# Designed miniproteins, single chains, continued (4), part 85

Each design is a single chain, and the fold is of that chain. pLDDT is the mean over its residues in the fold that is shown.

## One batch from the design tools (miniprotein)

Design m14951
Fold by ESMFold2-Fast:
Structure m14951 (fold): chain A 72 residues (1-72)
Amino acid sequence: SSMKKEGEELIKKGEELIEEGRRLIAKAEELAKDPSADPEEVARLRLEGESTVGLGLIVKGVGLLLLRKAEE
């Protein structure tokens, strides 16, 4: 496999992780609007979402570096 294909696949994987993480953050924000919601559950979902976005950004960054090197 070429570095270009590997880079493109990692960019796609990273974007999927970023989307999933943002979905979890949005769910936490929606849950936080309910005054009966468990604050610990809200915090857990937010942390999980933020961590997933962070991982996605790293994976996408690696993919972009591979794509850049493939063009040299």
Scores: mean pLDDT 89

Design m14952
Fold by ESMFold2-Fast:
Structure m14952 (fold): chain A 78 residues (1-78)
Amino acid sequence: GREELEADFAPLSPEQAEAVRAAAREAVERGLMSEETAEFIIRNSRTPATARLTVAVAVAVGELSREAADRIIAAVDA
């Protein structure tokens, strides 16, 4: 419904934003993503919708593993 759509385009909560940053940094530490890609995801993850889209693009272009993507999406959906 409209409420679900509005939630997807609402700003990430502080908890969601911290979880996304933590997941992205962990992926860099594990070699699953570059620091540049992590910064790009963090910078463009202002809402759940933009976070999911940014992560999907990074996976599609080979800059992010599916494993790391799943962790970041789980953080957004928390």
Scores: mean pLDDT 77

Design m14953
Fold by ESMFold2-Fast:
Structure m14953 (fold): chain A 60 residues (1-60)
Amino acid sequence: MKYYILTKDGKIEEAELSDIPPGATVYVFKTKDLNDPKVIEEARKAIDDGADYALIIVEE
């Protein structure tokens, strides 16, 4: 299982759960394909709606 984060700067990076500060507003998305445009669009909407981070979990 791999974890990726999207931040307010629009950058998606591979991350560890420990990289997310405690108390941050985080929206969680699960996918089998990081290149799924629907998951990316929903993650961006979460950021626009005031989330600090969008966490994308890629299932193995």
Scores: mean pLDDT 78

Design m14954
Fold by ESMFold2-Fast:
Structure m14954 (fold): chain A 80 residues (1-80)
Amino acid sequence: SEELEKLRDEGIKLYNEAVKLINEIKAKSTDPETIAKIDELEQRISEVVDRLKNAKTVEEAKQAIDELKRIISELKELGK
């Protein structure tokens, strides 16, 4: 499905954005609570990326993309 491939491509772009944000936060903070939150978000990213890779429907892929966007929002808030 072209739509499913497009969503997977979007997922790669969002994953790269999340990795960049994580690296920026890690460079800026040594706070244990921040590090623990990053570890939690990295685990959630891994789970969501696996779900997107294994998505059989457009709906499943969209749900994974929405979750990645939520994680990115949490990373942006953490990076303030």
Scores: mean pLDDT 88

Design m14955
Fold by ESMFold2-Fast:
Structure m14955 (fold): chain A 106 residues (1-106)
Amino acid sequence: SAATEEEIRRLEREVRELIEKLRKTANPDELKLLDQIEEAIERLKREKNPADVLALLKETKLLLELAIQSPDRKTYLRVMLLRLEAALGNEDAAAQLAALQAQQLG
């Protein structure tokens, strides 16, 4: 719907603003992760239906807000990249995400 497309455009703008804010204080490892996250978002917009794009952008915004506030910024950025890559069909990323979840529970 037009309303869903408008919400996607708003969230995409908000996500870009959060990434730009993170870039200002990012180290080289974090800059590489931010570049990969932006590329994954562009692939997501091309390959996925609007409902899935909307859901993943909402999750991405939340994780970026947490990354800004956290001393463990790199961990949130890595989890975000793995989640986006897994959603794009990257089986290695899905396996790494599952392993991180298992470590949190064990």
Scores: mean pLDDT 84

Design m14956
Fold by ESMFold2-Fast:
Structure m14956 (fold): chain A 75 residues (1-75)
Amino acid sequence: SAVEEEANRVMEETGRRLREAIENGASNEELIAIYEEGIKRLEELLAKATDPAVKRHIRTYILLLKHEIARIKAE
């Protein structure tokens, strides 16, 4: 679906932005902000999703990004 394709693009863009930020010596706070923006975009897509399988897929992405924020904060 278009929503699922957009969710996949959000994950790809978030990953690219994170790699670029790390290569440029970004702080933990800057990395967390990139993850938080990705989560926000995914939550907006979740609100638009109607297919239960697509909703589950987006929720999994949100949980993955939240887990990465928790890892950074635990360092």
Scores: mean pLDDT 90

Design m14957
Fold by ESMFold2-Fast:
Structure m14957 (fold): chain A 66 residues (1-66)
Amino acid sequence: EGEQLAAALKAALSALPDDVARELIRHIMESLGVPQEEIDRLTEDVDAGIEALAQRVVEAYEKAKA
């Protein structure tokens, strides 16, 4: 389910060094079509960036199931 996917993503990203996690979040958001300015805003804080990415992945998953 989407919530479990989000939990797994947050756990995996939180296990990485902050700089690596931030870079990975940026790449994934870019591949999802998020504008660069929004990516920059969302990745100012690594924890907030992880939460934002998890939410977007859950939204994409739920939309695909609908």
Scores: mean pLDDT 78

Design m14958
Fold by ESMFold2-Fast:
Structure m14958 (fold): chain A 80 residues (1-80)
Amino acid sequence: DELREKTDKIVEELRKKGKELGVSNADIASVENGVLMGTLYLLKGEYERAKKIFEQTIANANNVNPDLAKYLEKLVKELE
């Protein structure tokens, strides 16, 4: 599944970027879980729910680190 491969890459890139930005492992894991949940709903064809989950995950990332949130927003657009 191309979507699963893209998601695995996004999670890996997000982890690397979070570490570069000095974000805690707990906060990185929280954001990763949001990406995985959003992708699960994309795989089910539940696009409105996926969008809400991604928006909430980006908002949570912005509270942790604005640069991480901007990076995540770019990565999530690659799933569309």
Scores: mean pLDDT 82

Design m14959
Fold by ESMFold2-Fast:
Structure m14959 (fold): chain A 108 residues (1-108)
Amino acid sequence: SNAAVEAARAARSRRILDEARYLLEQFKKQMDYYIVQLKKAVEAGDLEKVKEIIEKFNKLTQEYRAKLDELLAEARTIDPQTVAEVERIKAEFDELSKKAKEEIEKLL
């Protein structure tokens, strides 16, 4: 019935939004972790470790962006409200990614 269809849609929307928020929070934690590790490697003069950390963080950032893009594509199959909320989370992710890149550049 109509009520069952709407309940299924709401459940799908909730799953997507919870997953997107989880990815954003995990990215914040990973960003903080990698910046601390990078600072330690720079202070130690370990150029190979600096390069390794930057490459790993760039790959991680790309993987998180791809996952958020997949969730955005799923949101487009549900409704405009779910799309708008995932787009807000993705925009916050993009700003955090930009801030992390700027902090990395300051340490080099």
Scores: mean pLDDT 89

Design m14960
Fold by ESMFold2-Fast:
Structure m14960 (fold): chain A 75 residues (1-75)
Amino acid sequence: LPKAVFDPSAYSPAAVAAIEALAAASRALQEGDLETARRHLAEAKRHLGQETDPTWRALIEAELRRLEAELAAAE
């Protein structure tokens, strides 16, 4: 997500939790910790399931798919 668009106070708790889990997964991938990355991606999927806003669901789902592809390529 563009930095200028991210304001935690404007997001639902589910969207914030999903974005935080995706950020943690991205960090773990950069560190080569594939197991921690898998755990955080699973957490992001759980939070995505609780989000009902179609715009936030689409953005979170796109980032989730990108990180899952990066994880698969790193294995």
Scores: mean pLDDT 76

Design m14961
Fold by ESMFold2-Fast:
Structure m14961 (fold): chain A 94 residues (1-94)
Amino acid sequence: SLKDKIIEVLKKGREEIIKAAKEGASDEELRKILNETAREIDKLVEEYKASKSERDEAKRLVLEFAGAVDYLIETGDIEKFDEMIEKLIEELKK
């Protein structure tokens, strides 16, 4: 389903951000991964011909993911970032 594919994209983005952060990636590199994750979600929304409600939900998810990345950039707290994304994914599974 669209939801399952979005979850997979979020999991991939989470793993890429954590790996990059552990390797000492710049703020620009972390934002690049965020932007790539957002673009993959946008493509899924287009491919699945998502309803307005589904598009609005996808946009909210991208904004929440972006907020978690901004928190990571500000604090360097990888563990808290990981927890924030885990909560986002678990909320989606409900």
Scores: mean pLDDT 87

Design m14962
Fold by ESMFold2-Fast:
Structure m14962 (fold): chain A 78 residues (1-78)
Amino acid sequence: DELRERLLELIRNPDPETIKRIAELAGVSPSTVRDFLQGTRYVSEETAKKILEALKEVFGFKGSDEELLLLIHEVRSE
């Protein structure tokens, strides 16, 4: 699955340009995006939703925020 592979790549070997693009779309810092993807620090629900929407736009994902969040948690656990 291309989406799963792209998320795994982004989490394990974060491309700075991709992280920056997501951060700009979400209106947050690149560090906030990385922290969210790694699960290293709490982010607000509103911030999480903005990051998830930016990820859906970048990857062309049409599922729910909840589906994408579960996929991120699954990929992060691998």
Scores: mean pLDDT 80

Design m14963
Fold by ESMFold2-Fast:
Structure m14963 (fold): chain A 76 residues (1-76)
Amino acid sequence: ELEKLYEWLLEKEKKNVISPVERIILHALRTGRLDELTPEQRKYLEIMLKILRGEPLDENDDLVKEIKARLKYAEK
């Protein structure tokens, strides 16, 4: 789960298409310091992990829609 997310974020960084929040999450995953994320950044991370796990999400949430779109374009 975290390994797949880390790989996905690394690919986005290499392609220079990573967002500021994605870059912060990548750094937290790299250092193992997920506890340093803000509540908003932790929510973003939780949504990404739920998408990767195939868990149900509130598809009416704008943040969920944004993250799903970003993950789909990075999967290639």
Scores: mean pLDDT 74

Design m14964
Fold by ESMFold2-Fast:
Structure m14964 (fold): chain A 82 residues (1-82)
Amino acid sequence: MTFKVEKLDKTVYKVTNLDTGKTITLDLAKESPLEIARKLHYELGAKIEDVIEALKQLIKLAREDGLHEKAEELEKFVKELE
């Protein structure tokens, strides 16, 4: 699967599945890594391997935006999935 991740606001990101056109919105300040992963899997229709790839993209963007605490939380979660 191919994803597009876009920043909408300080902690709010839009993820689009380019194969289906489905979109979800994530608030990294409010949602846990498990809640984010569940949205990617169930609402966006991502396979588990593709969820890991999308989470890695979100980690990179979170670090670039100064959301270091959430990026570390997401990294720990991804390591548990691998």
Scores: mean pLDDT 80

Design m14965
Fold by ESMFold2-Fast:
Structure m14965 (fold): chain A 92 residues (1-92)
Amino acid sequence: SKAAEEAARLGYEIANTAPGSPAYLAAQAEATALTRELLARIDAARTIGPEAEKEALKEYLEVMKAFALALDPERRAEIEEQYAKALALIEE
């Protein structure tokens, strides 16, 4: 998804930019804004019904996984396992 691609870009930028630099702070602010937008979508979906909430949670996991993989690629196997378990819980 577009959100997952954006999250991967932000995770990569944070991982490869000097901590505290203007670029680092800008990427953190964008990541925070993206997270807030996704959480707002979950809240809105919850008002619609359980299937809408499930879809919003699945998108949230996809985006957060993309961010985590870009931020820490050395932990790929662990990240993929954790997100697969979270997805399974949502789909129950």
Scores: mean pLDDT 87

Design m14966
Fold by ESMFold2-Fast:
Structure m14966 (fold): chain A 64 residues (1-64)
Amino acid sequence: SLADELGVSETTLRAMLHELGLSEEQLRELVADIRSGRLSLAELARKYGLSVTQVRNLVRALGL
């Protein structure tokens, strides 16, 4: 599962998805985009309908 891949509990994953308003597929794509290094934080925020602060917090929380 995505939770196992990210090293988080299912409860943590569900909380993150709810907080960000994302599907599991959208979060998977966001993590892949972050790891690619092709997009800035502002571009990631715009693409996924998030604030730059939300993207920064996610990167920090997941150790990316």
Scores: mean pLDDT 84

Design m14967
Fold by ESMFold2-Fast:
Structure m14967 (fold): chain A 96 residues (1-96)
Amino acid sequence: MKKAEEERLIKELIELVDLSEEEAREVLRITGLNVVRKILEYLKEGVLTKEQAKKLLEYFKENPSLTESQKLFILMAEAEDSRFAKRKKELEELLR
Protein backbone atom coordinates (compact mmCIF):
# COMPACT_ATOMS: atom_id res chain seq x y z
CA MET A 1 0.00 0.00 0.00
CA LYS A 2 1.13 3.58 -0.70
CA LYS A 3 1.72 5.46 2.59
CA ALA A 4 0.19 8.73 1.30
CA GLU A 5 -3.08 7.03 0.27
CA GLU A 6 -3.17 5.06 3.55
CA GLU A 7 -2.90 8.32 5.57
CA ARG A 8 -5.71 9.91 3.49
CA LEU A 9 -8.04 6.92 4.06
CA ILE A 10 -7.17 6.86 7.79
CA LYS A 11 -8.12 10.56 8.03
CA GLU A 12 -11.41 9.94 6.19
CA LEU A 13 -12.22 6.96 8.47
CA ILE A 14 -11.69 9.20 11.52
CA GLU A 15 -13.78 12.09 10.09
CA LEU A 16 -16.62 10.15 8.39
CA VAL A 17 -16.87 6.92 10.47
CA ASP A 18 -15.77 8.34 13.88
CA LEU A 19 -13.00 5.76 14.34
CA SER A 20 -9.94 6.45 16.49
CA GLU A 21 -6.60 6.67 14.63
CA GLU A 22 -5.62 3.24 16.00
CA GLU A 23 -8.95 1.67 14.91
CA ALA A 24 -8.70 3.30 11.45
CA ARG A 25 -5.16 1.95 10.91
CA GLU A 26 -6.20 -1.57 12.03
CA VAL A 27 -9.30 -1.55 9.81
CA LEU A 28 -7.33 -0.38 6.75
CA ARG A 29 -4.63 -3.06 7.31
CA ILE A 30 -7.10 -5.94 7.76
CA THR A 31 -9.81 -4.91 5.27
CA GLY A 32 -7.54 -3.58 2.52
CA LEU A 33 -7.19 -0.31 0.64
CA ASN A 34 -9.63 -1.00 -2.23
CA VAL A 35 -12.47 -2.18 0.04
CA VAL A 36 -12.06 0.74 2.49
CA ARG A 37 -11.98 3.21 -0.42
CA LYS A 38 -15.26 1.78 -1.78
CA ILE A 39 -16.97 1.92 1.65
CA LEU A 40 -15.95 5.58 2.00
CA GLU A 41 -17.23 6.35 -1.53
CA TYR A 42 -20.65 4.83 -0.68
CA LEU A 43 -20.69 6.77 2.62
CA LYS A 44 -19.89 10.08 0.84
CA GLU A 45 -22.63 9.37 -1.73
CA GLY A 46 -25.16 8.75 1.09
CA VAL A 47 -25.69 5.13 -0.02
CA LEU A 48 -24.45 3.78 3.33
CA THR A 49 -24.94 5.29 6.78
CA LYS A 50 -22.06 5.70 9.24
CA GLU A 51 -23.52 2.83 11.30
CA GLN A 52 -23.66 0.51 8.26
CA ALA A 53 -20.05 1.39 7.36
CA LYS A 54 -18.91 0.58 10.93
CA LYS A 55 -20.75 -2.77 10.90
CA LEU A 56 -19.24 -3.76 7.53
CA LEU A 57 -15.72 -2.88 8.72
CA GLU A 58 -16.22 -4.94 11.91
CA TYR A 59 -17.58 -7.87 9.86
CA PHE A 60 -14.50 -7.83 7.59
CA LYS A 61 -12.20 -7.69 10.66
CA GLU A 62 -13.96 -10.78 12.09
CA ASN A 63 -13.71 -12.59 8.72
CA PRO A 64 -10.07 -12.07 7.58
CA SER A 65 -10.24 -15.19 5.33
CA LEU A 66 -12.52 -13.32 2.89
CA THR A 67 -10.85 -12.36 -0.40
CA GLU A 68 -10.97 -8.77 -1.71
CA SER A 69 -13.52 -9.88 -4.36
CA GLN A 70 -15.75 -11.46 -1.71
CA LYS A 71 -15.55 -8.32 0.47
CA LEU A 72 -16.45 -6.11 -2.51
CA PHE A 73 -19.40 -8.39 -3.39
CA ILE A 74 -20.73 -8.23 0.20
CA LEU A 75 -20.27 -4.43 0.20
CA MET A 76 -22.16 -4.02 -3.10
CA ALA A 77 -25.03 -6.21 -1.83
CA GLU A 78 -25.29 -4.14 1.38
CA ALA A 79 -25.28 -0.90 -0.66
CA GLU A 80 -28.19 -2.17 -2.82
CA ASP A 81 -30.14 -3.25 0.29
CA SER A 82 -29.61 0.24 1.74
CA ARG A 83 -30.87 1.91 -1.47
CA PHE A 84 -33.96 -0.36 -1.46
CA ALA A 85 -34.73 0.39 2.23
CA LYS A 86 -34.58 4.16 1.52
CA ARG A 87 -36.99 3.85 -1.44
CA LYS A 88 -39.34 1.64 0.63
CA LYS A 89 -39.48 4.28 3.39
CA GLU A 90 -40.33 7.00 0.83
CA LEU A 91 -43.16 4.83 -0.57
CA GLU A 92 -44.56 4.08 2.92
CA GLU A 93 -44.71 7.83 3.69
CA LEU A 94 -46.74 8.39 0.48
CA LEU A 95 -49.20 5.57 1.35
CA ARG A 96 -50.07 6.69 4.89
Scores: mean pLDDT 79

Design m14968
Fold by ESMFold2-Fast:
Structure m14968 (fold): chain A 64 residues (1-64)
Amino acid sequence: DIGDLILALREAGASTEVIAAAAVLFVNPDATPEQIAKMFGISVETAKRLIEEARRLLERLGRL
């Protein structure tokens, strides 16, 4: 469940931005860095970094 995912990421020390990116990817696994950048009002380069951090944490939690 997304609530359990958010709690696990927060316990792992994830920032609010990383948690938000992970939540978007949980609901829409096909979300692109460009879409996340537009949603958050950030650069595509920043969105790619947030996605990479979220992906690494999700892998460690066994969610990917």
Scores: mean pLDDT 79

Design m14969
Fold by ESMFold2-Fast:
Structure m14969 (fold): chain A 72 residues (1-72)
Amino acid sequence: EIEKEIEKAKEEVKEEAEKTPDPMERIRIAVGKAAEVAEFIAEKEKAETGEQQIELGLEFLKLWGLFLKEVE
């Protein structure tokens, strides 16, 4: 379930951010986890077309913004 993976990733980002005092490193953690979740979504949805790739890119941006809030 995609929603469960997003929730799990949010918790993992929060946990790693708590261990990381450097603000730039926290941002990098959020970006990396957003990419991992976007790849998981692509695999689940069998994203093969250019339109599906654009949708994946938009989802990645949304996830990155969501995870950045966890590293505040």
Scores: mean pLDDT 76

Design m14970
Fold by ESMFold2-Fast:
Structure m14970 (fold): chain A 73 residues (1-73)
Amino acid sequence: MEEKNKEVIEKAKKELQEVIDRALATGASREQLLLESVKITRKAIDEVDDEYIDELVQEIAKLTREGLARLAA
């Protein structure tokens, strides 16, 4: 079941990266990026086992911070 949890995390990271890339290309607001990251995180939390929630949250937070920093530049 570790493989399933890793797949969920990687899928969430990929979805968030696509959102970040699109936000940068279109000049989307910080609020829109944050809202989309929250939606992706919420869905992924429901799909992972409890022991993987911390890893999921840390990975998503890292990507979200990077995306927000790039939008602010």
Scores: mean pLDDT 82

Design m14971
Fold by ESMFold2-Fast:
Structure m14971 (fold): chain A 61 residues (1-61)
Amino acid sequence: STRAEKLARLQELEAQGTVTAAELADVLGTSQASVDDAVARIPGPEPVMTLLRLTVAALSA
């Protein structure tokens, strides 16, 4: 998958207003354990969605 294709998929998940660690891991081509580790470091009520938004920002730079 290209960087542009990953960005489009992440933006679709953000537009849905809900995302799971498994869905984010699948789009990024990584393990759910890697997403869970990253999520554990993010404070707040929606850590998976926050990680998604941070990833979109990083890939857009």
Scores: mean pLDDT 82

Design m14972
Fold by ESMFold2-Fast:
Structure m14972 (fold): chain A 103 residues (1-103)
Amino acid sequence: MHPAVEEALRGLIELWRNGASLEELVAYADERIARETDPAVRGQLELLKGLVELAYALSQTLSPEEVVAVLEGVRADLQARYPELAELVDYLADRLIEAIREQ
């Protein structure tokens, strides 16, 4: 995993666990994307942002188990559509699911 993506994911999970709003998580992700000069890594950060936004939005109305089920479905769909992103999607989904299960 690229260090910039791993650091951004870690920071987003920490902010979320500390009670950050969706707006604060989005602002953090946007700052990390804006600082990235590699277009491929920027794309990976945008995927991370999208997955975190989805997970956060779902967590406001669904149980942790239901959120995990949706993220597992999203993981499967993304890996089927974009096999080249399979390792990235797997890593991001595993870390987000772990964070949700620790609630």
Scores: mean pLDDT 86

Design m14973
Fold by ESMFold2-Fast:
Structure m14973 (fold): chain A 82 residues (1-82)
Amino acid sequence: NRIEELEKEAKELEQQAKQLEQQGQTQTAQQVLFLVSLAKSYIDQAKIYLKNGDFEKAQQFLDMAEDALEQARQIIDQALAS
């Protein structure tokens, strides 16, 4: 489901951030970890809204989580290209 997919992506991005940190890109890794943390917060909020039957708000928070993870992905891709 969408939540499981986003949680998996967040875990993958955390792992890639750890690799960047090992390569000395500490500031870039911190930016990625911040966005992943933000996405996890949005996923948690989406879970609360789903439990309460508020599917519209749940989808809004999942969209926000997806946007945060996409930003994190772009940062990683740019760091790996340099």
Scores: mean pLDDT 88

Design m14974
Fold by ESMFold2-Fast:
Order: C-alpha cells, then sequence, then structure tokens
Structure m14974 (fold): chain A 81 residues (1-81)
C-alpha cells in the first residue's frame, strides 16, 4: 500500500537522524497517514500534506531536505494511481 511504501521510506530517512528528529518525523507521518485515510481527492490530500510538511520544516529547518524527499516520493506514489 501507499502507507507501507511511505513507512519504508521513512525508516531509511530515520537511520540518519537524531532521536528528537525521528520523533518529529514519526509525528508528521502519523498526520500524513490520517490524511491519506480520510478518502480525500488527490489534490486535497496533497494540499493538506504539503501544509503539514511546510509547518514541520518551519519548526525543524534541519529536516528540510529529508521532508522534501519524502514529499517528492509521496507525489510520485499518488501519480501512479
Amino acid sequence: SIIDKLEARLAEIEATLSAEERAALRALFGRIKDVIEQGLSKEEMLKAISEEVRAAIERHPQLEAALRDLMLFLSELLDEE
């Protein structure tokens, strides 16, 4: 599933992060998973997730590169439907 693929990508990113950064990333992933499970349109889903990611980058600027990679990966997964 898309959630399983995102979790696998998250695990790869987490391997390079501190404990505090991993906790922040996991919290964001929980919110992303909730958005995906709401049954929104692709456009509404991407918008909601993009807003969550932007807020996370604002709080944790050191995660910007990792979160941009995660967003690109998610966008590609949604384009395959």
Scores: mean pLDDT 78

Design m14975
Fold by ESMFold2-Fast:
Structure m14975 (fold): chain A 92 residues (1-92)
Amino acid sequence: LSIEEEATAAFAEMSLYLAIKSLEQGDIEDAIALAERARELLESLPESELRRKALEHVEEAIRAARAGDAEAAIEHLEEAREHLSEYVNEHG
């Protein structure tokens, strides 16, 4: 990854982490906004299978949060973070 792409991945990870924290606190609207920000950041990274899996989990998390299923949303955000971590390890 370039320096800019590494920074983008770091900001995406931070957004996913903060989205999880917002859900734990019951701040669903903030969590959705943070997850949508993470999606935009992930979409700006080079295409890969790990990026695609991370994006799928972010989309599922947003759907779960909108349905009021905070537990499912957190699980999907944690999966997205795992795939993003693997992406950085393979490309950084």
Scores: mean pLDDT 89

Design m14976
Fold by ESMFold2-Fast:
Structure m14976 (fold): chain A 56 residues (1-56)
Amino acid sequence: SSELQAFIAKLDAKIAALKEQLKDPSLSDLEKQILEGMIALLEGMKAFAEKQLKKL
C-alpha cells in the first residue's frame, strides 16, 4: 500500500535524523541512551511495517 510505503519512508527519515543527533559530542550519557532507545523503537516499527508490506 502507498500509505505503508510512505510511513516506512517517514520512519527512515526520523531514524537518519536521530543518528545525526547522536554524533553531537556535547550529549550527556543519558541523552545518548534516550536517542539510542528511540532509534531502536523506530527500527522495530519499520521492520514490522516492512513485514506487513510483504504480505500485500
Scores: mean pLDDT 87

Design m14977
Fold by ESMFold2-Fast:
Structure m14977 (fold): chain A 84 residues (1-84)
Amino acid sequence: MSYLEELRKILEQTSGVNRLVAERDLKEAEEALDRIVKETGMSREQADEALKLIRKGYSPEEIAEKVGITLEQAEKIKEIYLST
């Protein structure tokens, strides 16, 4: 399951204040994903997997190896994640 799909499922299952928090988290994740795709040129699928790994605390080098992207792309994703 992708990170974005997991957030969407949480949003569908929540109500009240918890739904507002989930909606914000989903919006921030979608904005980060769109920015990654635009700035690096990688696929949405690669960007989603890389974002999930960054959230888990993986290094840019490990992300590049696991996702099959360049180190520069992985470092850019980490920069975008930390600036969001």
Scores: mean pLDDT 76

Design m14978
Fold by ESMFold2-Fast:
Parts: C-alpha cells; structure tokens; sequence
Structure m14978 (fold): chain A 112 residues (1-112)
C-alpha cells in the first residue's frame, strides 16, 4: 500500500539521519549531531504514523521492530556522545531512545 511504502521510506530516512548524526559526533560536531538526531526522530515518528494508516498488522509489527532497532542505535549514539564529552547530546539521545521504545511498544500492542 502507499501507506506501507511511506512508512518504509521514512524509516530509511531515519537510518540515514542516524548515520549522519554518528559521523557528526565522530567529527566533534555535537550541534550538527543533535540536528540529525532530531530529523531521525521526526522521520521515525512519521514512519510509525504511516504504519498505523496502513491498517496492516504485519506492517505495524515490522515498523515496531524498526523503532526498536532505531532506539538501540540511538543508545549507541548516546554512549559515543558521552565518551566524547557531549553530555547534552547524550541526554537528548537517551530521551529519544526511550520515546522510540515507547512508540514501538504501543505499535506492537496495536498489532496484537
């Protein structure tokens, strides 16, 4: 469906923005990393929204799993940020990971 395609496209963008956030942290650009983290979270949210619009339990479960994977990646970003002394970025990333996991839980319950 168009909604399932939109959900997958948004999660692909979330992955790309997390890749960019990780690169920015490695380069010492915590401001750019925070901007990319925000864009990743925004696209993850849109992906979840379009998954719900699909009305397909298989798509909703797929996107719940993708949200959990993104949350794990964001936790790794938080660890990297903390290790490099970017404490505000680390805090924002941990909060984002918690939000992504809560969204994943709600989607998984909706699909059951």
Amino acid sequence: SAAAEEARAHFALADEYLDKAEEAVKKGDSKKALEYLGKAAHHAGLGAYHALLSGDPAVIQEMAARLQELADRVDKLAELAEKKGHLKLAEAARRTADDLRETARLLAERAA
Scores: mean pLDDT 91

Design m14979
Fold by ESMFold2-Fast:
Structure m14979 (fold): chain A 90 residues (1-90)
Amino acid sequence: SLAEVARKLAELYNEFLNALENRDEEKAKKLIEEMLRLAKEVLDEETYKKVEELLNQALKAIENRDYEKAKKLLEEAMKLAMEAIEKKLS
C-alpha cells in the first residue's frame, strides 16, 4: 500500500541520517538506492525524475564527504516524495 511505502521511506530516511552521523558512506549509498527503488514504484514519472535527480546529487555529495549538502538534498527529495504520496491518498 502507499501508506506502507511512505512508512518504509521514513524508516530509510532515519537510517540514512544515522549512517551519515556514523560516517558510513557505503550504508548511506545503499539506503539511497533502496529509496530510489521504492520511489519509482509509487511516484508518477515527473515527480520520480525530480526525486531521482536530488538523490543522485546526494550520492555525489556523500562521495565528496559533504554530509550537510547530502542531508539537505535528501530532505528536499523526501518532502517531494511524501507530498506526492499524500496527494494520492487524499
Scores: mean pLDDT 86

Design m14980
Fold by ESMFold2-Fast:
Structure m14980 (fold): chain A 56 residues (1-56)
Amino acid sequence: STVVRVAGHDLGVPAATVARLLRQVLAGEISVAEAAERLGISPGKVSSLVRAYRAE
């Protein structure tokens, strides 16, 4: 996933961790706010990443 690779690089987080968190948000297992806290970004940025990841 290009979204996961780019986000992982930009955030200094493993791509696998980004992918897992975005999948958990899509599955309703965690909130956007929880994913934002874990990634160190805003909830709005997580929503943007989830939308981009789903569009792939």
Scores: mean pLDDT 83

Design m14981
Fold by ESMFold2-Fast:
Structure m14981 (fold): chain A 74 residues (1-74)
Amino acid sequence: DIEEGVKEVFLATLLSVFRNNFQNASREEQEREGINILNLGLKAGLSKEEIVEAMKASASEDVQKLFEEVVKKL
């Protein structure tokens, strides 16, 4: 559906920003960016589960683990 396609494009954009910022960031910067991306996705109407699944599908293992830990803290 059109609504589903809009969510997919938004998630892909968030993931791209996340990956670009994470590659050269410190652990503290990675954690802050993870929290910011999660909050931005939630404000856009995405569930925590949808955001985590998108990250798992397209992110490295280290990024996935950090994001899961960030979700745990919230």
Scores: mean pLDDT 68

Design m14982
Fold by ESMFold2-Fast:
Structure m14982 (fold): chain A 91 residues (1-91)
Amino acid sequence: KQKLLDQIEAEKKRLDELKERVKNSNIPKSVQDVLLASIDEIERKLDKIAEEIKSTTDPNKIAELEEQIMVERFHVDGLGRLLRELEKQAK
């Protein structure tokens, strides 16, 4: 359980770093707003997963939550790649 919670905190740290990169980027404000909204959605999902990890005693549910963390990590990686591409185009 603690290892999964630590993974969630690490991903939340990556999302905070992405928020700062978006705010400091030269991409259009409308695109920044969309990216920030996407980051907020992932943070909400991670918070929900953390809550379920703390409350469940079912090992099958823990395995499902671990998979959900991996899916959200994939989305965080995707946002990072998209932001890099947008930053290059904004030059």
Scores: mean pLDDT 83

Design m14983
Fold by ESMFold2-Fast:
Structure m14983 (fold): chain A 68 residues (1-68)
Amino acid sequence: ELTPAEQRLQAFLASHPELAAAARERLLALFPDYEDLDLTPSQDLQLLMAALVGASEKTLAYLLEKLL
């Protein structure tokens, strides 16, 4: 189940699909197997948020490893 903060992020991304697409494209560019990962909606939102706020490649790699 999503936290209130995750629900607000989900609503924001739903109203700004271009930002969600940009964050997802960045994740795919850094981690080509990203789409093949069996992530929960919460885990996916955490990674999308980190990518959206400009987290470094090292930070994103750490988050992926921590969430899996």
Scores: mean pLDDT 78

Design m14984
Fold by ESMFold2-Fast:
Structure m14984 (fold): chain A 74 residues (1-74)
Amino acid sequence: SAAERQRARAEILAGAQQALDQLLQVPSLSDEDIRQAVLHAVRTLADRRGLSQADKDALLAQVDKLVDQRLAQR
């Protein structure tokens, strides 16, 4: 259902934000390492949840923007 897709997207986004918060605290990780790790996790979770390509693309774009914002504050 649309509600189940919305919930899956929200759960993936929350997980991505948590992972990003943790990775940003590790000074030895490069900005690119952090970006790749978070985006890879989002892709994997979206695929496992059976999200459409459109939902996956929207999530990846949203997370990529969040990564840009958080790395700029690093």
Scores: mean pLDDT 87

Design m14985
Fold by ESMFold2-Fast:
Structure m14985 (fold): chain A 74 residues (1-74)
Amino acid sequence: SVQDVLDDFTRRFGELLGRLADAQRAGDQEAVAAVQREIVALVDDTIDRLRKAGAPQDLIDGFEAFRDQLRQQT
């Protein structure tokens, strides 16, 4: 379901944010870049899963905007 996709995203995104914070505290710029790439990949996967689940276009557009913003910052 759409809700299951969103729940999975929330959990995985939280895990990645924790790993990003750990890499930043360690001063490991390569690890920071790797986690940022994993966040973009998670968003891409989530968009595909939302499309397959029949999510409303407004929700998909929101994730696409978020992806585009992330790609500009990484």
Scores: mean pLDDT 86

